# Designed miniproteins, single chains, continued (5), part 96

Each design is a single chain, and the fold is of that chain. pLDDT is the mean over its residues in the fold that is shown.

## One batch from the design tools (miniprotein)

Design m19335
Fold by ESMFold2-Fast:
Structure m19335 (fold): chain A 114 residues (1-114)
Amino acid sequence: SREVKHLLILAGATLGSGAIHASIQARIAERQGDKERAALYREVRDMLIEFENKLEKNIDGEVEEQIKIIEEAVKELKRQGKKFEEKGYKEFAEILYKQAKVLEEIKKEIKEAS
């Protein structure tokens, strides 16, 4: 439906914005000489780009597949958030958890619109 497509575009925009933010943080960490932290941010960037691309390819696909992609993105955001939190990068972890919550809300609305 048109409503589901709008929600999928919003989910993609959320993932894409997160990838841009992770890219910025990776560049800042590299300039500070923190290669380990930069690599962690690049891992998040690449993961978010992958889910954005999967969602875009499935924009005209089945709702069950679209929901599954969002659920896996939420799971990976929470996993990465925990990893950053355990390494002491609490502010970035909080951003990842908030992004997961936004995607969970979008998923709920897709289910109701389907």
Scores: mean pLDDT 91

Design m19336
Fold by ESMFold2-Fast:
Structure m19336 (fold): chain A 106 residues (1-106)
Amino acid sequence: MGAEEARRGAERAEEGAEKAKKNPGSEGAREAARGAAEAARGADVAAREGHAREAERAARAARRAGEAAIEAGKKGGRKGAQYGSAAGAAAAGASFSAMRAGAEGA
């Protein structure tokens, strides 16, 4: 757990966001949502361990993946919309984790 998990999650979220933009629809939304969830998990554990910078980086990546999943999901019917919603929730959670760590107050 910690800084490494946050960094890995951030990279996964950025990759998922790019895939969603290139292949919009249910599949693209799913990949971005998965990345957002991993970045959110990384942000939470990094924040709990005092790695404020890693938590902030992961939260920013989760937010970008969440936005990409929502946009791709608009073309993926009900399933795409559900992936977009889940990614948005993950991004919000990651941002909250980063705020609790004081990452934006440094």
Scores: mean pLDDT 83

Design m19337
Fold by ESMFold2-Fast:
Structure m19337 (fold): chain A 71 residues (1-71)
Amino acid sequence: MSVEDFVAEVLIEKLDATEEKARELARRLVEAGFDSLEKLAAATPAELAKVPGITVPMARLLIEEARRVLA
């Protein structure tokens, strides 16, 4: 699974995001340099929230889910 697919699935399942919006946000995260689960797990919520459309609560959720998958 790509990190883009992972991010999109988390946003759809946990936050009821539309597939279109979830895919767009996932693409923005990858373009910002969060292109692996390891990079997501190592990020701070403030770093992820710099990506347009990503809120601090959303960033915390993505980081926690990435850490859970890597554990």
Scores: mean pLDDT 84

Design m19338
Fold by ESMFold2-Fast:
Structure m19338 (fold): chain A 100 residues (1-100)
Amino acid sequence: SEKEKKLAEARKLRNEGMKLFYQGRYEEAIEKFEKAKKLYEEVLGKEHPEVALVLYYLGEAYAKLGRHELARKYYEEALEILEKTLGENDGLTIQVRKAL
């Protein structure tokens, strides 16, 4: 289906972004994460754990670029979604909270 194709592309883009991130290619990683975020939002809505995970990765990449205020904004957006969807005691929620 069209939704399944978009989710597969979003996962591929997220994974490509992660690979670029671990190579220190932060601006290129951000481009991949932004595209993945858009596709996840279109299929799953803005308040989904997959969107929150990509927001967290955007925060991590911006932090590596020294854009700490922008990174904080992404972490706060990710945390709000994760607390609402997975709860305060979920491992991912705890990990994102530690980044703040």
Scores: mean pLDDT 91

Design m19339
Fold by ESMFold2-Fast:
Structure m19339 (fold): chain A 96 residues (1-96)
Amino acid sequence: MQELKTQILALSIVLGLNSEELDKKLNSIKTIDDLKKLLDELKKKLDEQQAKVDAIIEKIRAGEISREEAEEEMERLGLGGFFQAEVYVEVRSVEK
């Protein structure tokens, strides 16, 4: 059970979710099956959000949108923190 909670918290941090609210929800969950459902839901969100981040990064690389427009799009998706880390790494990787 603790291992599932740890995975859920790790995914919530990567996704930029409110860890305090999530921790309260986790404390209300008493069954392993409910924890597995939450973990599966977060994994699905991570996959969906990663695909959206990748699409935004590709738009930046193609010159289709500005960094400011990309940040606004990520904010609408609730991915501001995730996007900042990923874009920073990508930009640093391609620079001299």
Scores: mean pLDDT 66

Design m19340
Fold by ESMFold2-Fast:
Structure m19340 (fold): chain A 72 residues (1-72)
Amino acid sequence: GAEEAAERGAREGVRRGARKAGKEPDPEHWQRALEGGRKGGLAGAESHGPEGGYQGGMASGGNSGFDEALRS
């Protein structure tokens, strides 16, 4: 469903963002990054269903994963 697609996108996005930052977030920052990805995924799903959820989660997760990796 949409939540599952958003979760998958968020996890993939955060991993890519952390990789781009060259640093893995600590558990607290990883959780914050995942929440950012999920919010973007759910917003995407509202407009485009599960496909939008996955794409939105991956894009938002990538941004939050990069930022939170640099903060940890």
Scores: mean pLDDT 84

Design m19341
Fold by ESMFold2-Fast:
Formats: C-alpha cells, sequence, structure tokens
Structure m19341 (fold): chain A 103 residues (1-103)
C-alpha cells in the first residue's frame, strides 16, 4: 500500500539521519513523508528541524506552517505570511499560504 511504502522510506531516512543528524534536507524529506501520511504534528516537528539547520529553506518554512494549520496549531499561521515574501517560493504555494492566512 501507499502507506507501507511511505513507512519504508521513513525508516531509510531515519537511518541516514543517524549518520548525518545536521543534514537539513534529510529532515525536510522526513517531514514530507509524515505530511503525506497526514501525521501533521510530526511533519511540523521535522520541518522545524530543517528550518533550524537551514533558515533560508523556503519550502521547509512553508510546509512547517501548513502542517501546523492542518494539525490545528493556528499559532503557526502568522509565520506563513513572512514565508510568502520569499522569491523562491512557487506562486501556487504563495496562493495557498494566502488562503490559509484568511482562516
Amino acid sequence: SEKEKLEEQIKEIERKLKENPEDAELWYELGKLYFKLKRYEEAMEYYGKAVELDPKHAEAHFYATLSGVYGLRTDWVPFSVAYARIEDIPEALKKEIAELSKQ
């Protein structure tokens, strides 16, 4: 199933993170897998690790905010407005951030 494939990918990334715990991209990839599983609190935590290690990672900032909103953590919504000003964020994602900010 889709879920089992995602869980296998999570285990592989967790193994890589044990060797490279300061790799922002691995934390970002881990967050994406938990987001796909709709485990938004865990996704938010791992995206948060990615932004801590790489504060300029626009996608990690965006998905951390989105995960917070979907996980009913409305305190993350104010940060989405700041991320919408990063030029490297795709226009489609900026529109999604703007829509979430109305809630």
Scores: mean pLDDT 72

Design m19342
Fold by ESMFold2-Fast:
Structure m19342 (fold): chain A 68 residues (1-68)
Amino acid sequence: ALRDEINAWLAAEGRPPLTDEEFDELVKLAEEYKKEYESVFKNRGNLDDPRLRLIEFLELAERYKEKK
């Protein structure tokens, strides 16, 4: 599941796993930035790497943090 993959990435970075609330926030954020996400992916050469999807999800979370 996406949450399990994100939590695995966070563990590799020495961070605690996402809470239910944090995961819900990321899902909501991804939906709000869906158009921006599609725009970013249009010129990327390797779209079949599932790890890229996790990185993009985290980049969206970081952008949200910067905008606030």
Scores: mean pLDDT 60

Design m19343
Fold by ESMFold2-Fast:
Structure m19343 (fold): chain A 78 residues (1-78)
Amino acid sequence: GPLSDLEAEANALEIKAAVYITIARNSKDPKEQAEAYREAAHYYRKASELYEQIGRTEDAELFRKAAEEMEKKAKEVE
């Protein structure tokens, strides 16, 4: 149903964020690292929003914090 679809979408966004973290950690270009961390933050924020919609408040909070951490890493690299 719609809730199962949103849960699957949230999980896919979480995986996408993890992929961008891997890209950031493997890049030696500070600009590419910062862009990858910002992409990870964006996808974690989207996952957090979807987890909030389906009532998974603890997961929503976890991914909100993960997004903030990725934004900080992007700024530290630049």
Scores: mean pLDDT 88

Design m19344
Fold by ESMFold2-Fast:
Structure m19344 (fold): chain A 96 residues (1-96)
Amino acid sequence: NAEDEFSRVLDKAAKLKDPSAEAVQIAQKLLKANRKERIQLIKDFLKAKDPYGEFLAHRSAVDIDELLKVAQKRKVPEHLIVKVIGTFLEDQKLAR
């Protein structure tokens, strides 16, 4: 289920608008981070200090972990992965 959804998102990555320089920088850090570091990076980006923000950061870290596994299997270029993650993080920040 999640693998098919993430595959569809990655296939459309080239059609996304370029995310902000801040979102690109955070997405690049997330690619090289472990799970604990990813949760903290997402919390900091979302400015999440409350239990709801903590929940959202953990959920987002799980989704990013699965997205990265799919991207690795499909040999997706790093710049497209960064674009997807950056767009996702910007959308989450605006919806908050």
Scores: mean pLDDT 79

Design m19345
Fold by ESMFold2-Fast:
Structure m19345 (fold): chain A 111 residues (1-111)
Amino acid sequence: MIYKDGKKVGEIKDGVFTLDITNPFDWVEFVVEEDIKLSVPSSKNYKKEGNTYTSISPNPFLLFIPKELKKGDKIIMHVLQLLAVLLADPRVKSFNLPQALKDYIEKLNSL
């Protein structure tokens, strides 16, 4: 489940990631619902308090990913960082994103 300001804004269901956010620099909370092992490069640009991981990167293009996430862990990050994490998540088969967010990502890939 993904939250912004306490409101549910996204989820992973049946291999589909859905997110109702148009600004890639918005802060969101990702709640881990099952143990995840990520295959992408990890960084330590996060602050850990209990089971909560918060991005301390001032640059949304700098990835922060704990190498292993457990059920019940919380990750607070920018939307762009969340998209990078989910590209590495084997449970995610497709993305259902607002057109404005897709257009922004496509524009970044053209640079």
Scores: mean pLDDT 69

Design m19346
Fold by ESMFold2-Fast:
Structure m19346 (fold): chain A 103 residues (1-103)
Amino acid sequence: DPKKKVLELLDEIAKKYNMPQSIVDYLKERIENLSEEEQKEVAEMLELLLKAEKGDEEARRRLARMVTERDPRLTEEQAEELIDVLLKEQGLVSAVGYILSRA
C-alpha cells in the first residue's frame, strides 16, 4: 500500500525532527491528493533520502536520478549537489519539503 508506506515514512521523519502537528497534517493532505503511482514514487524518494542522510552513496545516486526524472532541467551531478546542500545545510525536513513540492 503506497499511501500507507509514505504516511508511515512521514510520521517517522516528523517524530524524529519534532515537526509541528499542523505541518504534518498539511503534508498528509498533500500526499492523500497524489495518485497511487505518485505516492509510490514519493515513498521511494523519502526512503532513499533517509538512507542518503545516513551516508548511503547508492541511495544518494538513486535519489539524484529520480530527481532528474521529475526536473529534467537538472543534471544528475546538480541533483546530487542539491541533495547534499539540503541534507547538510538545510536538514532533512527541508529535503522532504522539496520532494513533496515536486509531487
Scores: mean pLDDT 76

Design m19347
Fold by ESMFold2-Fast:
Structure m19347 (fold): chain A 106 residues (1-106)
Amino acid sequence: MVKAEFLEFDNDGAATDAAVVELQKRIEEEGMEVEGRGWALTRPGSRAEVAYLLVRAKKDGEYHLYGIITRRVSPEDTPENVAAVDAAVAEARELFQKEYERIKKE
């Protein structure tokens, strides 16, 4: 059995850091074993590049998949740039869903 949680933040390092700390507390409180964590990118090298943190943990044979994404938002964003960032976030969500489906089959 696999559980998944996916969180999004707008260009706020402090909010992202707080979410990472909260996620670590939840993993520790539930007695989960972390098998892997890492940052991944969608659309690397583009203006719509989105970074996300993926954490895989397990407890009693049950896998938990956590994702944290930070959207790059600027006060000078054009409608085209906003659409590109939204598309990159959708790509990150698809990668998260693909990993969820992969783990679910294990």
Scores: mean pLDDT 69

Design m19348
Fold by ESMFold2-Fast:
Structure m19348 (fold): chain A 96 residues (1-96)
Amino acid sequence: SAAEELARRQAEGTATLDEMIKFLEDSEKEAQAHDPRVGEEFRKKLQTLKAMKAGSPQSRADAGLSLKENWEQIKQDIEKRVEDAKRAAAEARRRA
């Protein structure tokens, strides 16, 4: 039914936002330990995602589903940013 389809979309969008928030929270904590600038960048992105989650169920669904289309790329970009920060910090320690 249309109601069941809407409920599934809302659940999927909310789940996507929750997954992205959790992943970015973990990534922010790791980045903060190596590069405070990258940590602050991720913290600002987290504030935006949490604001989206605080919206209506429909707004959360739409935002989460829209982000889901690019999630694989977003995840890879975040992972690369964290890894680059870790490598730079390790290299700086070796030079000291």
Scores: mean pLDDT 83

Design m19349
Fold by ESMFold2-Fast:
Structure m19349 (fold): chain A 98 residues (1-98)
Amino acid sequence: MEDKQREVVAKALLELLKKVGNGELGFAGSVEVNGKRIFVALLLNEKGELVAAAVYEVSEEGKLEELKIKEVEVTEDSVKVVAETKDGEEIEIERSSS
């Protein structure tokens, strides 16, 4: 990831953490899907319930474009997010511990 993209991603993460207050960060990471860099942040409360979610497409210029979240599934062992770009393309992001 380019330094400019890393800085923008870090700023977005800090902004999300500021909004949650006493929330726990359940997942934060970047993935590459179909040649696109996607940044995902999911915040959970102490009960494991989703408090806040944000998905961004990261451009080569280091700009963040917020995507529409269609589905979020969080389990003990996995996270699945389905988001939609402005062009109607669906992006599926999955992370598992196994």
Scores: mean pLDDT 68

Design m19350
Fold by ESMFold2-Fast:
Structure m19350 (fold): chain A 118 residues (1-118)
Amino acid sequence: MKEGEEYFKKGKEAYEKKDYQKAIEYYTKSADLFLAIDPTNPLAIESLELLAESYIKLEQYYEAARTYYLLGLSYDKAKDYEKALEYYEKALELARKANDDYLIQKTEEKIKEIQEKL
């Protein structure tokens, strides 16, 4: 996906300049393109990691929590349960900061499911 790679590069340039809003825009486009093909793609994963970090820099904790939840799903599909658990726990912490009861509940359910696989 040449287009996804270009958006990833633009996102990284924006992030390095501390333009986190523009970084979010480009990393979202990059992640969407790579996730549509393979949710375990390394560039999909890296785009989501940097997207979540960009949301955290702007104190957008709900969006950051949802992004880490998607990272947990990507690692779960890759059968990397240790990393899936790590990202679901990060999502839970941010969901609590966002005071989103629904996302808290959904993330706790995923953590329990992953713990049963370990």
Scores: mean pLDDT 86

Design m19351
Fold by ESMFold2-Fast:
Structure m19351 (fold): chain A 85 residues (1-85)
Amino acid sequence: MEVDAEAMSRATPEQRAQLSRLSSQLTGSILRGDVDRAAALSQQIADLLVSLGVDPERAQAYRDRLIANAKKAAATVQELDERYA
């Protein structure tokens, strides 16, 4: 379910800018293998989505999916670092 797209359609320009910044920071954390930072950013994104009228259960499910994706990405980054660096 496209929770981000739904929230973005209802967000103010300031809220869209905040969500964009959080998403950018999340991507950077994933690329560094920083799972703890990615988890904190995923929670901040979920909290913002709830403030935009997204159902709390759906926002938490989205947060959990982002954290799971971050953990999987971190494992891949570690494998690449072991092979190439």
Scores: mean pLDDT 76

Design m19352
Fold by ESMFold2-Fast:
Order: sequence, then C-alpha cells, then structure tokens
Structure m19352 (fold): chain A 80 residues (1-80)
Amino acid sequence: GASELSRKREELLERLVEVLESLGVPRSLAIEISKRAIEKLTESQIEELLKESIGNILPALSVLNPEAAELIQKEIEDSI
C-alpha cells in the first residue's frame, strides 16, 4: 500500500544519505540528491536496492536505474 511504499522510500533515503555522507557529501546536500534520485525509481527498484548492503547500493543503482546513478555521481563530483 501507499504507507508501505512511503516507508521503503524513507528507508532507502536514509541509506543513500549515509552512503553519500561517507563519501564526504554534506548532509543537507546528501538529502537533496537522495530525494531526487529516489523520485526516478520504481517501487520494484526501491525493493531491490533495499536488499543490498550499504556498500553495494550505488553499484546496484547503476544497473537498475543508470539515470538516477548518473545524477548522484555528477552531484558528488560537483560537491568535491
């Protein structure tokens, strides 16, 4: 249902923010980038990403949704 999808999106958002912060991205920017990337994802892609370990989320994202992965990479390079 809608509440279940909202919880999955929030969980993935927290995991992506953690990954981006570990790469040196400031928290406020990590939240903005992660929200924009998640908006490009289908429910099935979100579910598949939630099965991945934190270290494998970005590689898995690149396979499942290259456009979302490229958005993240570009924003990281622009911030560093």
Scores: mean pLDDT 82

Design m19353
Fold by ESMFold2-Fast:
Structure m19353 (fold): chain A 75 residues (1-75)
Amino acid sequence: VKELYDEAIDKLAKELGVSKEEAETLMHAAYLILAGVPREKAVDYLAEKLGVSRETAEKMLDKAIEIVKELEKQL
């Protein structure tokens, strides 16, 4: 389980060209959305936390959600 999660973090970091810590923040936000947090709040949080535009944060979040959904399909 943890090894698959670490692999997902590394894949996200590589695809977006961000640090592992930034990829972990993105994965956390993706899980918050799956737990029922409004997308708009997650995007605002990421834009502020990562220092990127809301548009960039939204694209990064969409990629993280895609990776999380693929990971959960392996349950």
Scores: mean pLDDT 78

Design m19354
Fold by ESMFold2-Fast:
Structure m19354 (fold): chain A 51 residues (1-51)
Amino acid sequence: MIDEVAQSLVDQGYSEDFARKVKSVLMSPFVGERINDETIEESIKLVETKY
């Protein structure tokens, strides 16, 4: 679940705002058809680069 990804990021030391932005990207059609380790990492990089 996308909420589990957001919680995992907070548990790893990322801010709640950062985790929320990653969750938003994962919910976006830009991520495509699946949520997995690859799409999570791509979403993290996108948030770090753009925000």
Scores: mean pLDDT 71

Design m19355
Fold by ESMFold2-Fast:
Formats: C-alpha cells, structure tokens, sequence
Structure m19355 (fold): chain A 93 residues (1-93)
C-alpha cells in the first residue's frame, strides 16, 4: 500500500517507528483539512512556526497525490527551501 511504502521510506531515512507513525498521522490530518489539530499538535511539541510546517506538509501531500514518491517529494521541498535560502543570502549581501 502507499502508506506501507511511506513508512518503509521514513524508516530508511533513520526515523523511529513512532516518529514515522506520527508523520503519517499528520499527513492524514492535513489531507482531511484538519489544520487546527495539526497546528495544536505542533505547538504542543514546541514548533515555533506551525503555519510554515503545515505549508510544508501540504506541499509534500500535493506531490504524493501527483504520483511522486516520498523521496521525490522531500527532495523537491528541500530544493525549494534551498533556493529560498540562497535568495535570502544574496539579498543580505
């Protein structure tokens, strides 16, 4: 199944079984549109910018729905964040 493949990919990245289960739960909540539940969970864990984290999860979810693997989705999101970081550094002189 798609969820079994995502779990296997997460474990291959070195996350624990519990962390993988939590990540998949957050993706399911985002897919259901339950953004308040996601943000509350992230705030409880000390995440400073839960809105940015939700946007990242939405982007990952959209890539997965378009047929990309988790690896492809994570690589694309990382590439987008790196480009934003490079632009910020260039603007800072």
Amino acid sequence: SAEARLRAELLALGVSEEEAAQFLRLLRLVAAGDYDAVKAELRAQGVTNPEAYVRMLERILRLLQAGHSLREALEEVERELEEERKKALAAAE
Scores: mean pLDDT 79

Design m19356
Fold by ESMFold2-Fast:
Structure m19356 (fold): chain A 71 residues (1-71)
Amino acid sequence: MVVLSDEEVALLSKIGGKADTDRDGVITLEELTKVLGSKERAERYLKAIDKDGDGKISEKEWLEAYVTNSA
């Protein structure tokens, strides 16, 4: 389970907007680092959401984590 602050949930919304632009529906560590401004925070998101450990978050995995943390 991903435990995110309200600020980080807001950042997830921005990432979601970028993923909507990227029709591949994949969010990478680089994308997270760019949005969050910190590789450490991006790695926290990635490790909590990316169960496969491939360094990428699918649209499905992102949506599941976002719903869990935005409730």
Scores: mean pLDDT 63

Design m19357
Fold by ESMFold2-Fast:
Structure m19357 (fold): chain A 65 residues (1-65)
Amino acid sequence: MEEERRREAERAERGASIIRDLNKLLQQSPSMNPQELQQRIQQLAQDHGIPAQAIQTNLQHQQQL
């Protein structure tokens, strides 16, 4: 049970970090050129071990609103 709680805490912290980075990128994206935005998405994907496509989809969804 202890290991499960530690794993959940680690996932939550990493999830929060990803969301913070996504929000920061979203805030900066209007002032970025398309190439810079793509590079940032790739870097974020590598840093968090998430597919770049998932990050791009989330950004696109947020910007559509």
Scores: mean pLDDT 71

Design m19358
Fold by ESMFold2-Fast:
Structure m19358 (fold): chain A 88 residues (1-88)
Amino acid sequence: MEISEEEFEELKKLYEEALEAYKNNDEEKFKETALKIVEFIKKYFPELKELADKVEKLIKDNAPIEEILKELEKMVTELMKKYAEQKE
């Protein structure tokens, strides 16, 4: 399924919200926002399911937020690459 520019901008906003929550030590807000990003990626980029499942598992297992952020950043980076390829 092709992602729209509006949906992609919403994803960017969610990622910015997650980073702000992390910076403010709001662990609950960070985890909530990260889970929304995971759900978004699973919906539009099923090829990134393994990365999304890993982030979801870390959240469910109450892993340190630093580990969740690291895997979230990897997932978002791969998403950005896939979105750029889709625009070509």
Scores: mean pLDDT 80

Design m19359
Fold by ESMFold2-Fast:
Structure m19359 (fold): chain A 100 residues (1-100)
Amino acid sequence: ADAVVAETARLMAEFGERALALLTAGDLAGARRLVEELLGELEKLLARARSDAELDELRAVVTRQLGALAAATPDERRDALHRLLEEFNSRLEAAIAARR
């Protein structure tokens, strides 16, 4: 449990840094590719989850880290970030629901 949650926090922190760099550079195609990579890695972590409580902990870490990314994103990129996060959150919720 703790190892999977810690790995999720590390993955999300690395994603946030890379996503911010791509968004700041205006590389929206790169940002979309990074979201696909992140979803693939999160699917592996979700497959290792052993309970609904652990799924809830993983989701809470993801939500917290996405909030930090949104706060760090420049105003002129917020609409692009919002669209990426809408797609990401929809697909992540479907993946979590499939494992409950």
Scores: mean pLDDT 82

Design m19360
Fold by ESMFold2-Fast:
Structure m19360 (fold): chain A 69 residues (1-69)
Amino acid sequence: SEVQQKIMEKELNKLEKSLRNKGFSFKTINNIVNEVKNKFSSVDERSVLLLKLEQASSEEEALAILAEY
């Protein structure tokens, strides 16, 4: 639905800003955002993943979290 798409866009924008503030490269941020957008359409599953990704302290940690899915 349009509402669910807007929620996802807000979540992905928040994630992108968080990762950018941590000094992640644009390539890694784009890879993470695209993987979340394309593979994780469920709000509940995506919410858990987004929380974990926002808590990641390094690019390696973020990619390791993403690889678990």
Scores: mean pLDDT 80

Design m19361
Fold by ESMFold2-Fast:
Structure m19361 (fold): chain A 65 residues (1-65)
Amino acid sequence: SAIDAMIAKVTYPASGYIQGLQSPDLAVRVAAARNLGAMGDPAFTSLLPLITDPQVAQAFRDAMA
C-alpha cells in the first residue's frame, strides 16, 4: 500500500533490528522488539523464530498495539 511504501521510505530496514533480537543482552533484544513492532506487521512472520524469550515477545506485542 501507499502507507507501507512511505514507512519503508522514512525508516531504516528491519534487518538491523532483527540482528538486535539475536543479542545476548536482554535490554538490547527488548529494544529491538519494540522497534520492529512499531514498524508494523510485514516482518512478523520472519521474526517468530527469533522471539523465543517471553519478555521479548511481550515487548513486540505491546509495540504493535
Scores: mean pLDDT 65

Design m19362
Fold by ESMFold2-Fast:
Formats: sequence, structure tokens, C-alpha cells
Structure m19362 (fold): chain A 104 residues (1-104)
Amino acid sequence: KPSALEILDQILDQVGTLLDLIAQLEPSRKQDLDAFLEYMKKLLDIIKNSKDDSEQAIALMLFLSGVEELTKYGLELAKKYKDQKLLDQVDKIRALLAEYRSRY
């Protein structure tokens, strides 16, 4: 069974894949999407390595909120472009979020 941190690592990996798919549909957004991925990586580093419980809690809240907003945006693009691969990638992330929330 994966740990909480292992599920968050899997979410970040799937977020990277989703951002790559979005960049293929909307290449003008690639720079903003790359910046978002770097932001999410920094949040996960804080969650794993900070010695401040408050800093970890805030980083976790921002990480989970960022994933939710990205999945909403991904769903809207999947509807707009009728892209099944994009929809499947959003569904994978939503399943990982549901698994994380069922344990915590």
C-alpha cells in the first residue's frame, strides 16, 4: 500500500503528464504551465522536508488546491477539444486524489 507521500509523488507525476498534454493543445501557455509545475514541485518539497508543521500544512493545502484547479481546467479543455487522452489523464489524477482523501 502506498504511503501518503508516495500518493502525492504519483499525483505530481500525473500532473506533469497532464500539463504536457495541455501544452500540446495550447502551445502559447507552455511557459505558464512549466512555471506551475515548478511551483507544485516546490510545494511537495516543503511537504516532505520542512520541519515546521504549519509550513507543511499550508504547502499541502496549496498543493491539493492547485491539483483541483488544474483538473477542472483539464476537464474544460477535454470538453472543448473532445480529447479522450486528456479526459483519461484528468480521471487518473482524480482517482489518486480520492485515494489520498480516503486515507486522510
Scores: mean pLDDT 89

Design m19363
Fold by ESMFold2-Fast:
Structure m19363 (fold): chain A 83 residues (1-83)
Amino acid sequence: MKKKAENVKKILLESSESLMLMAESLGKKGAKEEAEEIKEKAEKKKKELEESDAEEIYKRIEERAREEIERQRRREEERERLE
């Protein structure tokens, strides 16, 4: 289990980096306020990741992944219903 939790932590850290890149793009587009909010959220997430147990992070990610999969499935179901 520790191996999976460590892997999730790594993925989350990469996710935080992606959010920072998105914030930079938004800032260049003139959405400075929104970019700052994303930056703050990304930094807060990074800090929480470092303070949280890998196991707790794993559980939270599993729940989030399930929500994302369900959202995608529902959207595809609505689209495929016509087919």
Scores: mean pLDDT 72

Design m19364
Fold by ESMFold2-Fast:
Structure m19364 (fold): chain A 68 residues (1-68)
Amino acid sequence: SMEEKIEELLKKLEEVRKEAEKKGLSKDQIINLMEKEALRAVLELAAEGWSDEEIQAVADAAKKFIEE
C-alpha cells in the first residue's frame, strides 16, 4: 500500500540520517543525502507504475520528514 511505502521510505531516511550523523557530516550534507534517497525511492515507484498522485503523496511525506 501507499502507507507501507511511506513508512519504509521514512525508515530508510532515518537510517541515512543516523549513519551520516555518526560520520560527523554537517546538517546540510545530511539533508542532501536524505533528499537523494527520497528521489531514488520516488523514481523506483514511478518505474513500478504507481500513479502520479500516489508518488506525490510519498514525495510530500519525505519532504516533511526531512524538514524536521
Scores: mean pLDDT 86

Design m19365
Fold by ESMFold2-Fast:
Structure m19365 (fold): chain A 85 residues (1-85)
Amino acid sequence: MTLDDVKRLLQEMGVDPGLLDRLASGSTNFDAANQIVAQLDKSDISPEQLQKLIEGIKGAIESGELPPQLGMYIISHLERRLEKL
């Protein structure tokens, strides 16, 4: 799964895909990560979509398209949300 696949999933969840471009810019900018998390909290997301998003973010970290610190921060939030379902 690529960063573009993650953008599509986020767009389907009502998140601004431009926030991923800010996240992927190579800066450890937690503002973009926090905005993604906040928008996801407002979205009605299925467990399947959450699992796909976690997988996509892991893939983006492995490919070097996403900083590990920011990607892991988002994954931790998504895993906590998945536990609530």
Scores: mean pLDDT 75

Design m19366
Fold by ESMFold2-Fast:
Structure m19366 (fold): chain A 97 residues (1-97)
Amino acid sequence: MLSEEERERVRRLARRLLSAALNGATLEELIELASSEKDPLIAALAGAVAHLAAEMLGEFQAAAKIRAVMDALDLKVPEEYWELVEEMARELVEELR
């Protein structure tokens, strides 16, 4: 179970990744941004939240870049966290409306 501080770290990094990808950040810049998080679980969750939010927004080019970051860094989300990822992605999309 994630602490409230860890959940806030996921939300913050996800917003930064999505915003950067939507504003044309390179794959290298996105990898550098994701790599700033030292906890691989927090980084994986943030990447997945940003990726799903980009897909929900129809921003498939941004989604593809975020997926490439996750693949490059071998960021894998444990199945137990996918419901949390979906919840956080929906909240992030609502913030951008």
Scores: mean pLDDT 88

Design m19367
Fold by ESMFold2-Fast:
Structure m19367 (fold): chain A 67 residues (1-67)
Amino acid sequence: KEELLKKAREEAFKEAEATVNAIHSIVGALGSEDPEERARLQAEADRYFAEANKHGAEYKKLVEELK
């Protein structure tokens, strides 16, 4: 159980980090007057949200194994 708890904690932190990075990219896009910069930052946010979803799914799987 200890190894599963460590992995779950790591995945939760990665999910949180990816989510924060996605929000940061969105805020950057909203603050940019350059359409190309906005498009780049929006694509970056989309990638981070996808990464957050991946880590969230792994966290859920690990938590189910702890039951």
Scores: mean pLDDT 83

